# Designs tried in a protein design run: designed miniproteins, single chains. Part 10

Each design is a single chain, and the fold is of that chain. pLDDT is the mean over its residues in the fold that is shown.

## One batch from the design tools (miniprotein)

Design m319
Fold by ESMFold2-Fast:
Structure m319 (fold): chain A 95 residues (1-95)
Amino acid sequence: SVVKAIIHAELPVEEGKPGVERLRELLGPEMLSRPGMIGVEILKEEEIYNEETGERFIHLEIGVEARSEEDAERMVGFIMAVLGAKEVEVEFFHL
């Protein structure tokens, strides 16, 4: 079976920008070498400005395709570590 996961992350710009750059460097050979991994794609990257607080965030949507839910969950954990994200929202789809 194929499992698709969509990761939603929101990070302060100072943390998010380096994290996204690290993730982009790891896309392709490094990701594809991981067991059960089919594909990883950055689906959305946008900068959000909070006018009341002056804070800037990066909103990310990352698509993961894996051979099992366990493989997808391991990849989510790896992506969180690369991004430096402490909290993400994940949606799983069984295809």
Scores: mean pLDDT 79

Design m320
Fold by ESMFold2-Fast:
Structure m320 (fold): chain A 63 residues (1-63)
Amino acid sequence: MEEEKELEEKNKELGREITLLFLNGALKNLGKEPIEESASEEEIIEAQDEVDEEIIRRLKELS
């Protein structure tokens, strides 16, 4: 019985779902294409970088 590992996997899945929900919400607000649930970690990082760059760009326009 490996209950701790099962909890870690569930927490990883939940964290991924929360990250995708947050990231896709941000992408939608920025007019960007959403990422799929099957996306790789690299694709998630790239999308997050894209969101960060757009936020920084908009903040610079406000400054």
Scores: mean pLDDT 75

Design m321
Fold by ESMFold2-Fast:
Structure m321 (fold): chain A 59 residues (1-59)
Amino acid sequence: MEAIERMKKLLDEGKYEEAVKAGLESPDPEAVRDLLQEAISKTKNKELVEKGVEVLKSL
């Protein structure tokens, strides 16, 4: 739940790479799924995109 609030703040600030990292560190990836997918779509970091997609596939 705290991860959702953190990710929303990072996305609002344009810190997409940090938002992806916060989603990857979440203990409940299902709860942050939509925010993680949004962060992935907005980040330019290919490595973070691949890590995020891996997490989404595990859900």
Scores: mean pLDDT 78

Design m322
Fold by ESMFold2-Fast:
Structure m322 (fold): chain A 68 residues (1-68)
Amino acid sequence: MVLTQEQVERVITRLLAEGVITPAQANAVGELLKRKETVTTDEVLAALRAAGASDAALARTRELLEQL
């Protein structure tokens, strides 16, 4: 699925509020969004994984992105 910057930022804000990801992990996704107008679900998940997100955090992120 192709995602807009706004859609990804909305999901990341929710994950931060739920304590599922760290501010550093959110910043890694923010760096990805600065380079591209649109991103895929897999690119967002790869950025979070590279920043040390847990498998549970990645699963929750996928769930929220697929509900958009």
Scores: mean pLDDT 83

Design m323
Fold by ESMFold2-Fast:
Structure m323 (fold): chain A 57 residues (1-57)
Amino acid sequence: DELARRGRENDERVRRLQALIDRGELRGQTSTVEQYDADGRRVTGEVDFSRPLPPVP
């Protein structure tokens, strides 16, 4: 099942990126993150690792 397989690979990439961020390895970079939910639909987001989280609008 190609969609399920790619979903698992993307989940692993996201987890690795989170671990790298925690260790301070990914600074000043941006990345496009792809995820597939339980329905197999594609959920895509862009993450700017150099940007601090906005407090509140």
Scores: mean pLDDT 57

Design m324
Fold by ESMFold2-Fast:
Structure m324 (fold): chain A 64 residues (1-64)
Amino acid sequence: LKKQGEEAVKKGEEAVKAGDVETAARYAAEAIKYAVKLDEKGDTEGAKEIKKQAYKVLKDAGLL
C-alpha cells in the first residue's frame, strides 16, 4: 500500500513535468486512495505523507 501510493505520487510528479494535467490528476487520485487504505490499516503517518505529496501534485498541475 505505502509503496503503491509512493509510486502513484512519483508518476503524478512525472506527469506534471510533462505538462500532462489529466494524467497527474489520475495518479494523485490513485495516491489518495492508497493513503485512505493506509489510514484504515492504522498507518496514519504514512497516509498523511502520501496525501500531502498527492495534494502537491494537484497544486503543481494547477488543479488546486
Scores: mean pLDDT 81

Design m325
Fold by ESMFold2-Fast:
Structure m325 (fold): chain A 117 residues (1-117)
Amino acid sequence: MNLIEAARLIAKLLGYEDKFTDEDLENIVEISLEILKRLKELEGESSKEVLEKFKEIGRLIVEHEPRVLELLKESGFDEEEAEELAGIIAVLLEKSQNPDLDLDEIIKKIIEKIKKV
């Protein structure tokens, strides 16, 4: 429940509060957890750079919606993992609505949306 609630708050920040079912959010959370796990298992500068980008997005999210950080910490994640996971969830939510955009375009769109809050 806490992870789905966090994903719903992120969807709301992105302007998509009514676009996702609980099942959609559960699927996005499961994929986000798998991405986080795989990026942490990869030893390399490229995986660290990608995690840093997600962490920057997640930090921006938790600054505007602190409840996201609380929910992720209650789910057993530390602050760094919570920020990384929030960033991955945001990217997957935005990409699901804009499948033709590349990763850099998705990141730019997220930052522009959140900075207006």
Scores: mean pLDDT 84

Design m326
Fold by ESMFold2-Fast:
Structure m326 (fold): chain A 111 residues (1-111)
Amino acid sequence: SAAAQRQAELDEDKAIYDKLLNSKDPAVRAALETLREVITRAIREKVSEPGDLAAIGKALRTLAKKGVSNKDIAKVVRYLIVSNGGVEVDVKSLLQVLANLGVVDKSILKY
């Protein structure tokens, strides 16, 4: 079913998130904690603070510099948004804003 396929995709996204949380690189783990904190507040609590987009951008650039692919970065962002009650359009909107601000590579929009 479509619901089972969406759950399988979310489970795959979570597996990438969990793999990066178990990274030996403390900068990778810190970047994930920043994304988790900011995205959880924005989606679940409907709270946005000044500097949140800059914090997300810094975290995503850190992941990219540490060799995390744009595909895996998009999976992490999707997992954090969807697991907190957001929808696919929220993922695409956030990634588009970050790409337009130049804080992430526009190639991430393919995912």
Scores: mean pLDDT 78

Design m327
Fold by ESMFold2-Fast:
Structure m327 (fold): chain A 75 residues (1-75)
Amino acid sequence: SALLEEAIEAVRELAKVTIDYLRSKGDLESVELAERQTERLIAKLRELAEEGRLEDIRHMLEATREELERAKEIV
């Protein structure tokens, strides 16, 4: 659904900003951890969608968007 797709995209955008920053610093261990965390979050979002837990997906989307705006202010 559109909500799930938006939430996954927001998580991927946040991951890209974070991973690009970590790669620029040569922190390859943290890059690997961030990639694994991103995959787990996407899997959780898909599980929530299958369970019909749309408000939990909306909450994660809103929280992810807030973190993305904060990340953009720092980098």
Scores: mean pLDDT 85

Design m328
Fold by ESMFold2-Fast:
Structure m328 (fold): chain A 62 residues (1-62)
Amino acid sequence: MELAEEASKLSADEAGELLSEFARKNKIPDEVVLEIVIESLETGDQVKAGAEALGRLEEYAS
């Protein structure tokens, strides 16, 4: 795979790590994190899913 395509996929993995770390710091249950991620992934856009999930987790933590 070309570096640009690998970078796009790596962004998804990095988003996953950021989501997990954010959830741990804010004591958000894993079940809630999974629900938000699954709901975001239903849109079919993996890049948008990461950003949308982060936004929803921030909203939950506020």
Scores: mean pLDDT 64

Design m329
Fold by ESMFold2-Fast:
Structure m329 (fold): chain A 99 residues (1-99)
Amino acid sequence: MEREAASKYAAADILEVGAEVSEELAERKKKEAEKLEKEAEKLLEEGKKGDEKKKKEGEKLLEEAKKKKELAEKLERGAREAREASEELRREAEELEKE
């Protein structure tokens, strides 16, 4: 009983740390996407004035920003799932400690 409970607590701790790392990476990717979107808006505005090269560059930056946002969403989803799994493992460990 004690060894099995300890193993579940250890697994829960690993999942919680993994969730924290994923949440931090998601936050960084969101900030990177926001910077790219702001730069893209400036380039697209200049592109409207007839600069086709700047228009294409702005569109490319918007695509990169979209990919970073999608990655951030996947990281946040993974972190949520890891936290839920961690909570379930802790609950199972607590039940094992009772009997």
Scores: mean pLDDT 85

Design m330
Fold by ESMFold2-Fast:
Structure m330 (fold): chain A 81 residues (1-81)
Amino acid sequence: SREEAIREALERVREAKDVEEALEALRELAGLLEGEFRLRAEVALALGHMMRAVGYSEEEVLEFLKREAVEIAEEALKSLA
């Protein structure tokens, strides 16, 4: 189901060991989302790339991407329930 796919993609973001894995998993999550949730995920992806470019630590970028993915996915899952 789409709900199951969203949960699996979120878990991949949670399990990401580095920023590249988190960005890839969040990109997959974004593809499963619609409307405002997809836009929020795409904005989070863009911000993650920008944070890396301007010199944020990998730990800070990874924490940001994981927090955004959790918040977006949890709200999206609530809207599907």
Scores: mean pLDDT 88

Design m331
Fold by ESMFold2-Fast:
Structure m331 (fold): chain A 85 residues (1-85)
Amino acid sequence: KAEKEKEEDEELNRLITEVSFKQLQLDVTKENLEREMAQLSEEEKAKYSAEADGELAKITNELQKAQDRLDQALKDIVKSREEEE
């Protein structure tokens, strides 16, 4: 029982870390893009913005998948613990 609960906690911590890391990547990417765009000319901004949109979409999709995994793991753990009571 204790070993199984520890494995569940380790899996949750791993998934939480993955979600946090992907969220941080998204936040850092947005901040860096805004910071760089603020220093660019209008012509340079147009080119940079097109590339940025693609990168943000990719990170957003990866974050959504990580969140879905975390949500599923939480539901599975709650259900498993309820069955033990």
Scores: mean pLDDT 76

Design m332
Fold by ESMFold2-Fast:
Formats: sequence, structure tokens, C-alpha cells
Structure m332 (fold): chain A 64 residues (1-64)
Amino acid sequence: MSKLEQMVKEGASVEELADYAVEELASLRDLPDHALRGLVLSGTRHLLSPEDAERVARLVVERM
């Protein structure tokens, strides 16, 4: 099981998931916002509701 899946199972907040995603995507800071959002949504859409996945993606873009 991936760390992201484990975090979701343990009830991690949207903010905690966003912090983890920022760490994982740190080397990709030069990507445009739409690409960063796409990567986050691709990783979370099967684990989270569409609303929560979008919130994580927005927080990642804001923090990068």
C-alpha cells in the first residue's frame, strides 16, 4: 500500500495530504500550475472524493 493510501486510511486531513504531496513534488516546482494540479488529481482521485481531491490539488499549487 502506498503512503498516500495509508494516510487516507488513517484519516489524514486535506492539509496533511497536501503537505505530503508538496514534499513528493518538490523537484517539479518548475511545472506550470495545471500540470501540478493534474499530477495531484491523478494520484488522489481514486482515494478521495472529487471535492477533497480538488482541495488537495489547490493547496499543493498554492504552496509550490
Scores: mean pLDDT 79

Design m333
Fold by ESMFold2-Fast:
Structure m333 (fold): chain A 74 residues (1-74)
Amino acid sequence: MVELSPREQKVLELLRNSPKAYVSYKEIGEKLGISASTVRRHVKRIMEKLGLKKLYELQVPLGVAQLEEGVQRV
């Protein structure tokens, strides 16, 4: 499976545990002590590694928001 760096794993964990429908990169950056631009870069790399196209797919359980898109390969 896809290997994430320790920092990318922290970002992904915060995204998955967020109670919000969307996430602010600034809020994640504040929790991790990094800039919002750094968070955005980590999110982009995580999405590329996992084969995700939308940020909300990191927070929503698999299959919940993909009714019309079908199977997404990672």
Scores: mean pLDDT 63

Design m334
Fold by ESMFold2-Fast:
Structure m334 (fold): chain A 70 residues (1-70)
Amino acid sequence: MQQFQELAQQVARQMGALVDLGAHQEAADIYENGLVPAEQLASQGDLEQAIQLLQETVRRGQALVDQLRS
């Protein structure tokens, strides 16, 4: 549970960073295709799959933030 919450907070921070950089569509894509499905998996009891999806989402979000900050 704590790992899921920490990853979800990291995704939320990355979405905020993308919005601040003007990447509103990229932030929406991270939300719709990463955070929302992960929360659905967690609510269904599939916590391990939810964590794996959030880890993938964090990697994608970080790559986008790094690209836009360069």
Scores: mean pLDDT 84

Design m335
Fold by ESMFold2-Fast:
Structure m335 (fold): chain A 90 residues (1-90)
Amino acid sequence: SAVEAAVQAALAEFNELMKSLLKTHNLDEVREKMISVLEIQIEAINKRLEQTDDEEERAILEALKSTYEALLKMLEDPKKFDEYVKKLLG
């Protein structure tokens, strides 16, 4: 579905950005930068949800918001963040 495709693309972009930042930043810096990125994305989604009545767009935006909120909660937990980084780097 378009919803599943959007969520998978967002997760791939999140992982790619995190891997890129880990090459030039320490873990605390990466965590802080990723939190900021997700907060900006969630705010942008909330503003778009206030403006659109398109059912398909709303479904995609709601799924993306839920995904970004879950990632934000993971980043806010130092243990979960460490586990995520270890899995990401292999």
Scores: mean pLDDT 89

Design m336
Fold by ESMFold2-Fast:
Structure m336 (fold): chain A 88 residues (1-88)
Amino acid sequence: MEREELLAKIREYVEKSDLSPQEKEDLLIFFERLLNGAVKSLEDFASLMGERQREEDLERLKKIYEKFLASLPPDLQAEVERLLAERE
């Protein structure tokens, strides 16, 4: 799957999710940065977000990510997991 197509599908599922507007924004920024190579992992992304004066930490970010990933169809979940494993 092309990166732009994958991001578009992720965006569609994020918008359909029951996540808060802020959680949706953070998740989309994470995937955009992951797809363009700006971050390598959820931990790397969390370190870039750590300056915010909100209740943001790695555990909360992981929970949001896991909840979202579990809501994806198996094919799309596999593509996201492949992207994280290879990052190439």
Scores: mean pLDDT 70

Design m337
Fold by ESMFold2-Fast:
Structure m337 (fold): chain A 81 residues (1-81)
Amino acid sequence: SSRAREAAGEATALAAKTILGADDETAELLRKGFTDPEKREEYFEKALKLAKERGEEAYKGMEEILEMGEALLKVTEEVAS
């Protein structure tokens, strides 16, 4: 659902900002990736590229946060069904 995607996007963006120190550009890419499933892979790829520019630790952290965000979306959509 749209609501589940928005919630997962906001939670993932907040985690990236709080845990990894991600900038507003990266946070917005995460929100768009969750809310627009047709372009999700493109937005997440851009977020991962920006994280990689900050170093391997930032890249690995972003991969982990994306996995958690996708798991949250799946659980939220199942509960909302």
Scores: mean pLDDT 84

Design m338
Fold by ESMFold2-Fast:
Formats: structure tokens, sequence, C-alpha cells
Structure m338 (fold): chain A 78 residues (1-78)
């Protein structure tokens, strides 16, 4: 087995998990500042839950997860 490919996948997965945590924290902070964002925050958490399932997949799924989390962060920061 290619040990370098395994290590790369582990690091990419770790990056995705860290981004999910950050996005969740940003969503909670946004809701505390403006309760009218409740629907947006609920939609964000639904996406983050689906993305967490992608973290258990292959490298392509993990990279797609990273892309989706970045879109969630961008939407919350608007």
Amino acid sequence: MDSLLMLRRMRTRERLINLIIEAGNLARQALKRDPSLKQLVEEAFEVLGKVFELSEGDEAQILEGIRQVQQVIQKIQQ
C-alpha cells in the first residue's frame, strides 16, 4: 500500500474536520448576533452534517466536502 497516499488522505480529512468545526462556530456566532438568521444557520448545519459523512469517503469526496464547507462559510460571512 502507498503510505504517502494514506498520509495525504488523513491530512486532507483532518483539514475538512477542522473546517466543519470552524464553520459551525461561525454559524453559532452569526445566530447570536442576529436571531433572524435562524433559517440560514439551520440550513448551514444541515449541509455540515452531510459534509461530515463525506469525510468518511475517498479523497474526491473529502475535497468536495472542503468545497461545500467553504461555500457555507462564505454565505454566513455575507
Scores: mean pLDDT 82

Design m339
Fold by ESMFold2-Fast:
Parts: C-alpha cells; structure tokens; sequence
Structure m339 (fold): chain A 70 residues (1-70)
C-alpha cells in the first residue's frame, strides 16, 4: 500500500472515531510493537473495519493501544 493510501486510511479512521490522525498513528505504532508480524496496512484495515461498524468501540481500542504502547 502506498504512503498516500495509508494516510487516507489514517484520516478516515480519525474522522469516524473523532480522534486526531496523530492519535491513530500512535495506536498503529503501539500495535506494531505488540504484534511485530502485522503490517501497517493490516492494522489500519482492521481498525477501519471496526470504526465503520462501531466507531465508539474503535475509539476505545485506539486509546487502549496508545496506553499499552508506552
């Protein structure tokens, strides 16, 4: 996936969840530390699917990932 496509996924997730693009990016980095075999694309697509079905659940997951990624 291109850098532009990844940035568009970040923006869409941010808009759906009411979070900033920076918060979504931090969650992806945290998830990569916990699941090093997962790609940025896989993590972003999983978050996007959750955000489209249940934006409140996706928001909670993103915030939890940021906290655990410390």
Amino acid sequence: MSREELNELLREIAELTGLSVEEVRRAVEAAKRMFPEASDEEILLALLRTAKRDPEKARAQILTLIELGE
Scores: mean pLDDT 83

Design m340
Fold by ESMFold2-Fast:
Structure m340 (fold): chain A 66 residues (1-66)
Amino acid sequence: SEADLVARYAAGEISDAELRALTAEWARPAAEGLGRVLKADEALTERIHQMLVDAEYTALKRAAAL
């Protein structure tokens, strides 16, 4: 879960690189789903994926710092 991931990152069990990699894996189905709804090409779907990863990764890091 998101809360479990934040807790593990805050405890130092997950590195920044690992947190980003897990976020990228979790965001892939959402990016592909949005790409299908928008009838996006692969390039736009990849941009959507990158935006979702950057937003979620930043949010998780901020949550862990609270």
Scores: mean pLDDT 82

Design m341
Fold by ESMFold2-Fast:
Structure m341 (fold): chain A 79 residues (1-79)
Amino acid sequence: MPPEISRGVGMVIRAIGLGEEVKLLYEKKDKEKGKEAGERLSKLATAIAKAMLESIEKGEEEFRRAEEEARALIEEARK
């Protein structure tokens, strides 16, 4: 019952959601690129979870990186 687990789970779920959004956006434009980007974001979600188990600060930093990458991919997909 660690007090930070619920917060960590929330960040992992959000990262997974961003990966699915990227895949859906690219499904209309480039299926292969969307699949590759989705797999990469899925690996980042795993990295966030692992970092969170070691330190909440490390998990937050990894999550920020995942958000920035997802944002760039979403912006590219919408062009």
Scores: mean pLDDT 73

Design m342
Fold by ESMFold2-Fast:
Structure m342 (fold): chain A 93 residues (1-93)
Amino acid sequence: DALERLNKKVEEAAKKAEGDLDKQALATVELAAELSKILGKKLSIAVTAETEETKKKMEEIAKENGIELLGGINLSREERLELQREAAEKFLK
């Protein structure tokens, strides 16, 4: 199952990126790109990163894979959580 393989990658990425916000942000965008391909639909996600280099990489991956970055990548923690919640609700519909 493609979703089962994706879930394993999520767990592995989370362990590798533990304590590093930029690595977590990149992993999230990459996993959203894989999920978008598996589901055959455009996804919207809310993520933030600390470095400008990571922000540029996230924008590039999102553009190449048709992922919508909600609010851009300069989000506060509170804004990120709210947009992630909204994106998840929209995804489940």
Scores: mean pLDDT 65

Design m343
Fold by ESMFold2-Fast:
Structure m343 (fold): chain A 83 residues (1-83)
Amino acid sequence: MLDDVPLSLKVGETLVIKNAGKLLSKEVRGNVVTYHFESGLEVIAPKGVVELKQEGNDLVITALKPGAILFRLGTQSRTVTII
């Protein structure tokens, strides 16, 4: 899952995370949003930087503004920079 995530995205580009599962919960703390999924995937991003859409068991992420997205799955993490 995280091995296929790119290091960067351009504003307007879309990333698909296959088999993320359904969104279980969304935590908002100040300007940071954490999304928790059935697979154990966590997506952490500032408000308004990304748009998340569910396509079956897949997660479609669209980059809206420059910033960074942190992905966590178990002991693994990956940061994607939006340029």
Scores: mean pLDDT 84

Design m344
Fold by ESMFold2-Fast:
Structure m344 (fold): chain A 110 residues (1-110)
Amino acid sequence: SEVEEEVKKIAEETNKEVKELLKEIDEVEEKAKKLDEEEKKKLWEETLEKLEKRVEEAREEAEKRVAEIEKLLKEGKITKEEAMRLKIAIESSLSMYEMVLGIAKIIAKK
């Protein structure tokens, strides 16, 4: 099914990018250990700003994808079950990006 392939693709792409973002957070945490308190604060502020922008971009993309799914459903091109599965995949993807930002915010406070 084309919908099953799209759901799988969303999950695979999200998992790959989340792993890369978590690796970047680990690298920032390691780098921060060598910095003074002011430099450490600035590094985390810059890192969190980048992550917040990435989450914002992921949210905007999710909104566009949901609008496209709703259009396909109205045109009878996909079933209600297929629309629900795609929406769940998109919402799960966005939640993972938001969780990465949450983890980074917790680490930045230490």
Scores: mean pLDDT 89

Design m345
Fold by ESMFold2-Fast:
Structure m345 (fold): chain A 95 residues (1-95)
Amino acid sequence: SEEERVRREARDAIAGLRQTLEDYKAGKLTLWQAMVQITANGVALIEAARRLGREDVAEEIEKLFQKLYTALRNGNFEEAEKLLDEIERLVDEAL
């Protein structure tokens, strides 16, 4: 179904976020490259929530991504991992 496809796209975006954070921590990506990839995955998650009629979830994802961008700019990997876990939990429970 369309709904199952959208949920798969959301799961793929979460996997992409985790991989990008790990690659950035390992020095495989610059901050700019990490920000580009994370922004793309954030857009995909927001669009998935909206396609499923969950504007409330889309708004919460957007807020969490703003916090994630701040954590990354500050090199705060502990906060970034915590925020990614919160994003994944929100997607799993609400989508």
Scores: mean pLDDT 87

Design m346
Fold by ESMFold2-Fast:
Structure m346 (fold): chain A 93 residues (1-93)
Amino acid sequence: MSVEELAEKAREVLEEARKAASPESQPLLERTREEVYEAMKKAKNLEEAGKAAQEVLTRGIQEAVKRGDLDAAEQLKRAAREIGELIAEALEE
């Protein structure tokens, strides 16, 4: 798997999280989705892409919690777990 392929898969996971979120929570998930994708594309390898995704997702979750947006926080936590699994699979190849 390439960095670009991993970034696209992460973007799709976050798009599904956005669709599952309430309309009020969707703007934060859409912003986090684009930030994850852009950060991952700048990575030199799969390990750096995974680290970049995790850093952006952690910031997104923290922002959601600070805003009291528990729906966004839970959707981002689920997406972070799924993206973590994708990164682990990519690093085994």
Scores: mean pLDDT 87

Design m347
Fold by ESMFold2-Fast:
Structure m347 (fold): chain A 75 residues (1-75)
Amino acid sequence: SMEKKLEEIIEEALKNSRGLGEAVLLVGEKLVELGYEDLAKALIALLDGDEKALASLPEEAVETARKILERLEKA
């Protein structure tokens, strides 16, 4: 399922990163590779505080990206 894939991607990014910014970029890169471009864009836009980009993206992608960012921040 997508949720299981997201957890795997998050865990791998945390294992291979030295900070939140690097972890976000690793997750974003993997999401693009898997065809989840809007989700990757939302995650990067959240990290950058790019409100204009967030407003142009699907609400579902933005909500999922917020959950991913929260998971990365808690680790």
Scores: mean pLDDT 84

Design m348
Fold by ESMFold2-Fast:
Structure m348 (fold): chain A 85 residues (1-85)
Amino acid sequence: MSPEQQAQLALQRALTAEGRAMRLYGDKNSSIDEVEKALQDAIDAIREARRLAATSDPELADVLDDYLRRFEEQSKRMLERLKEQ
């Protein structure tokens, strides 16, 4: 598998993990711990995609760096809101 294909698969996994985290965040039956784990899994997946892109696609790596930063900030705010309920 090429480095570019590895980066693309990692990005697809990251988007899937984000979708799962957002679904759990919107679900009244989800525990705070489940949401926190799902958000962390998504962050880890974005970091892996960025790491793989760093040597194969510098433009994608820059986009993923911004995506990671914004998603980390969003995740922190989401968890703070859940803990205040």
Scores: mean pLDDT 85

Design m349
Fold by ESMFold2-Fast:
Parts: sequence; structure tokens; C-alpha cells
Structure m349 (fold): chain A 90 residues (1-90)
Amino acid sequence: MSPLETLIAYAKKDKKFVDALDKLVERGLITEEQKNKILVLTGAHTVFGEDLELISEMTGISEEEREEIKENIGAKSNYPSQLISTVMKY
């Protein structure tokens, strides 16, 4: 089992958060791939906080990929805390 699969499993414990992500996919605002990246970022945020360099190194998710997700969901920044907070508003 990859470390990324473990982070996704941890993030999936919040059923309301998963339901919000599913609604974003159903509405066509994000892809299933972007949903999985948000779950990885959510898990990584609980371990690494806002250490964006370490998060990018450990997850393989680039700043450009975070910026794309930010634009698609209307978040104020590409920081994991802002992406998570924006998803919870849906």
C-alpha cells in the first residue's frame, strides 16, 4: 500500500467532506483525479501542515496542480487549508 493511499484513507474518514467532493465532481467543477488529489492534500495537511515544499515532495502534487484545483473550486489560495475550507462550503 502506497503512502498516498494511506493519506487518502485518512481523509475519507470525514464522510461530509467526501460527500462535498462527490458533489463537485457531479457538477463538473473538478475531475475524479482532482478529487483524489484534494484527499491526498487533506491527509498531508494533517501531517505536514502548510509546508508546501515537503507536501509537494512527499505527494508528487505540484504547485501548478494545486493552482488548477484552486481556480476550479474558487478558493482564495492554493494552500491546503484554503482548498479544504472551500470544499466544505459546497
Scores: mean pLDDT 81

Design m350
Fold by ESMFold2-Fast:
Structure m350 (fold): chain A 110 residues (1-110)
Amino acid sequence: SEEEILKIAREILEAIKAHPHAHLVRDLIDLEKYPGASLIIDNPVSLSIIEEEIKNGKIKSLEELKELIDRMVENYLLLYRPGSPKERAVLELKEHADALLEEAFKRLES
């Protein structure tokens, strides 16, 4: 049900927000602050945007939530230098989010 999906989405969001590296993806990317970012990031997604989409009941499936999380991670990885501590931190956050989503998918299939 949509209500059950939104409940699971809120639980996943809160778990991601509690991650030590959540601050790196929390706020919308300031395209004016990062030279050239507007040329490669057309639809920036942050954790705050995902929170608003969940709050407004716009998440209809866990697949949609996963797509938003993946797009958020990809946007921030475009800003961070390959091999940097910030890239590693965002990749660790992605691994945590992927594990939460995998468990949620299994719960819905059971």
Scores: mean pLDDT 81

Design m351
Fold by ESMFold2-Fast:
Structure m351 (fold): chain A 79 residues (1-79)
Amino acid sequence: GVRAAMVAGAVKALLEIVSEEDALRFAQLLGDFLQANPDATLEEILEKAREFARDVLGLSDEQAEKIVEAGRKAAENAA
């Protein structure tokens, strides 16, 4: 669905700038958030993705925003 497309889009963009290990770490953290928060909005999920990219993976604000934008675009294309 739309949520799965968003995660896939974010992970695909992330794989261009981090290792597969770091991308897997990001996907696991975001997956755990989604399981704990089934009613989370797309905007809440995108904000959490930004936090994980910046705070866990050490990406810049600019890099984190590009990951978030890729996820948003994938979600919009799946709607």
Scores: mean pLDDT 84

Design m352
Fold by ESMFold2-Fast:
Structure m352 (fold): chain A 62 residues (1-62)
Amino acid sequence: SPSQQVARELSKEQFRRIALETEIWLLERQNAPQAEIDRARRELEEVTRRVDELRRQYQQLQ
């Protein structure tokens, strides 16, 4: 069902968010170039927006 498909995508994006948060933490600890940290943070913002959109879609399909 559409609701189940959105729920699966939501879970997938939530796991990606955790992975990106971990990557940013490691980059900061390793004193990585600011450009690399900024790239990962931009990707995290995009994933967070997708999570919010999918959550909204899931609520509408109930």
Scores: mean pLDDT 87

Design m353
Fold by ESMFold2-Fast:
Structure m353 (fold): chain A 61 residues (1-61)
Amino acid sequence: SVADELAAALEAKDYERADVLMTEFARQHPLTPEQDQALSTAIYNKDYATAAALVRAHAAA
């Protein structure tokens, strides 16, 4: 799934690939303001493990 590919790219710190996949993920799984804030904060802090976990959790909901 796009979520699994995005999470894997984030865990690999492949931000260029993650950026492309993020656009497709947001199109398929629209984020709430709270989810967007949490994900943006994790990425800003370079906490890619947390960002990947948030992507997987959102896709599973």
Scores: mean pLDDT 79

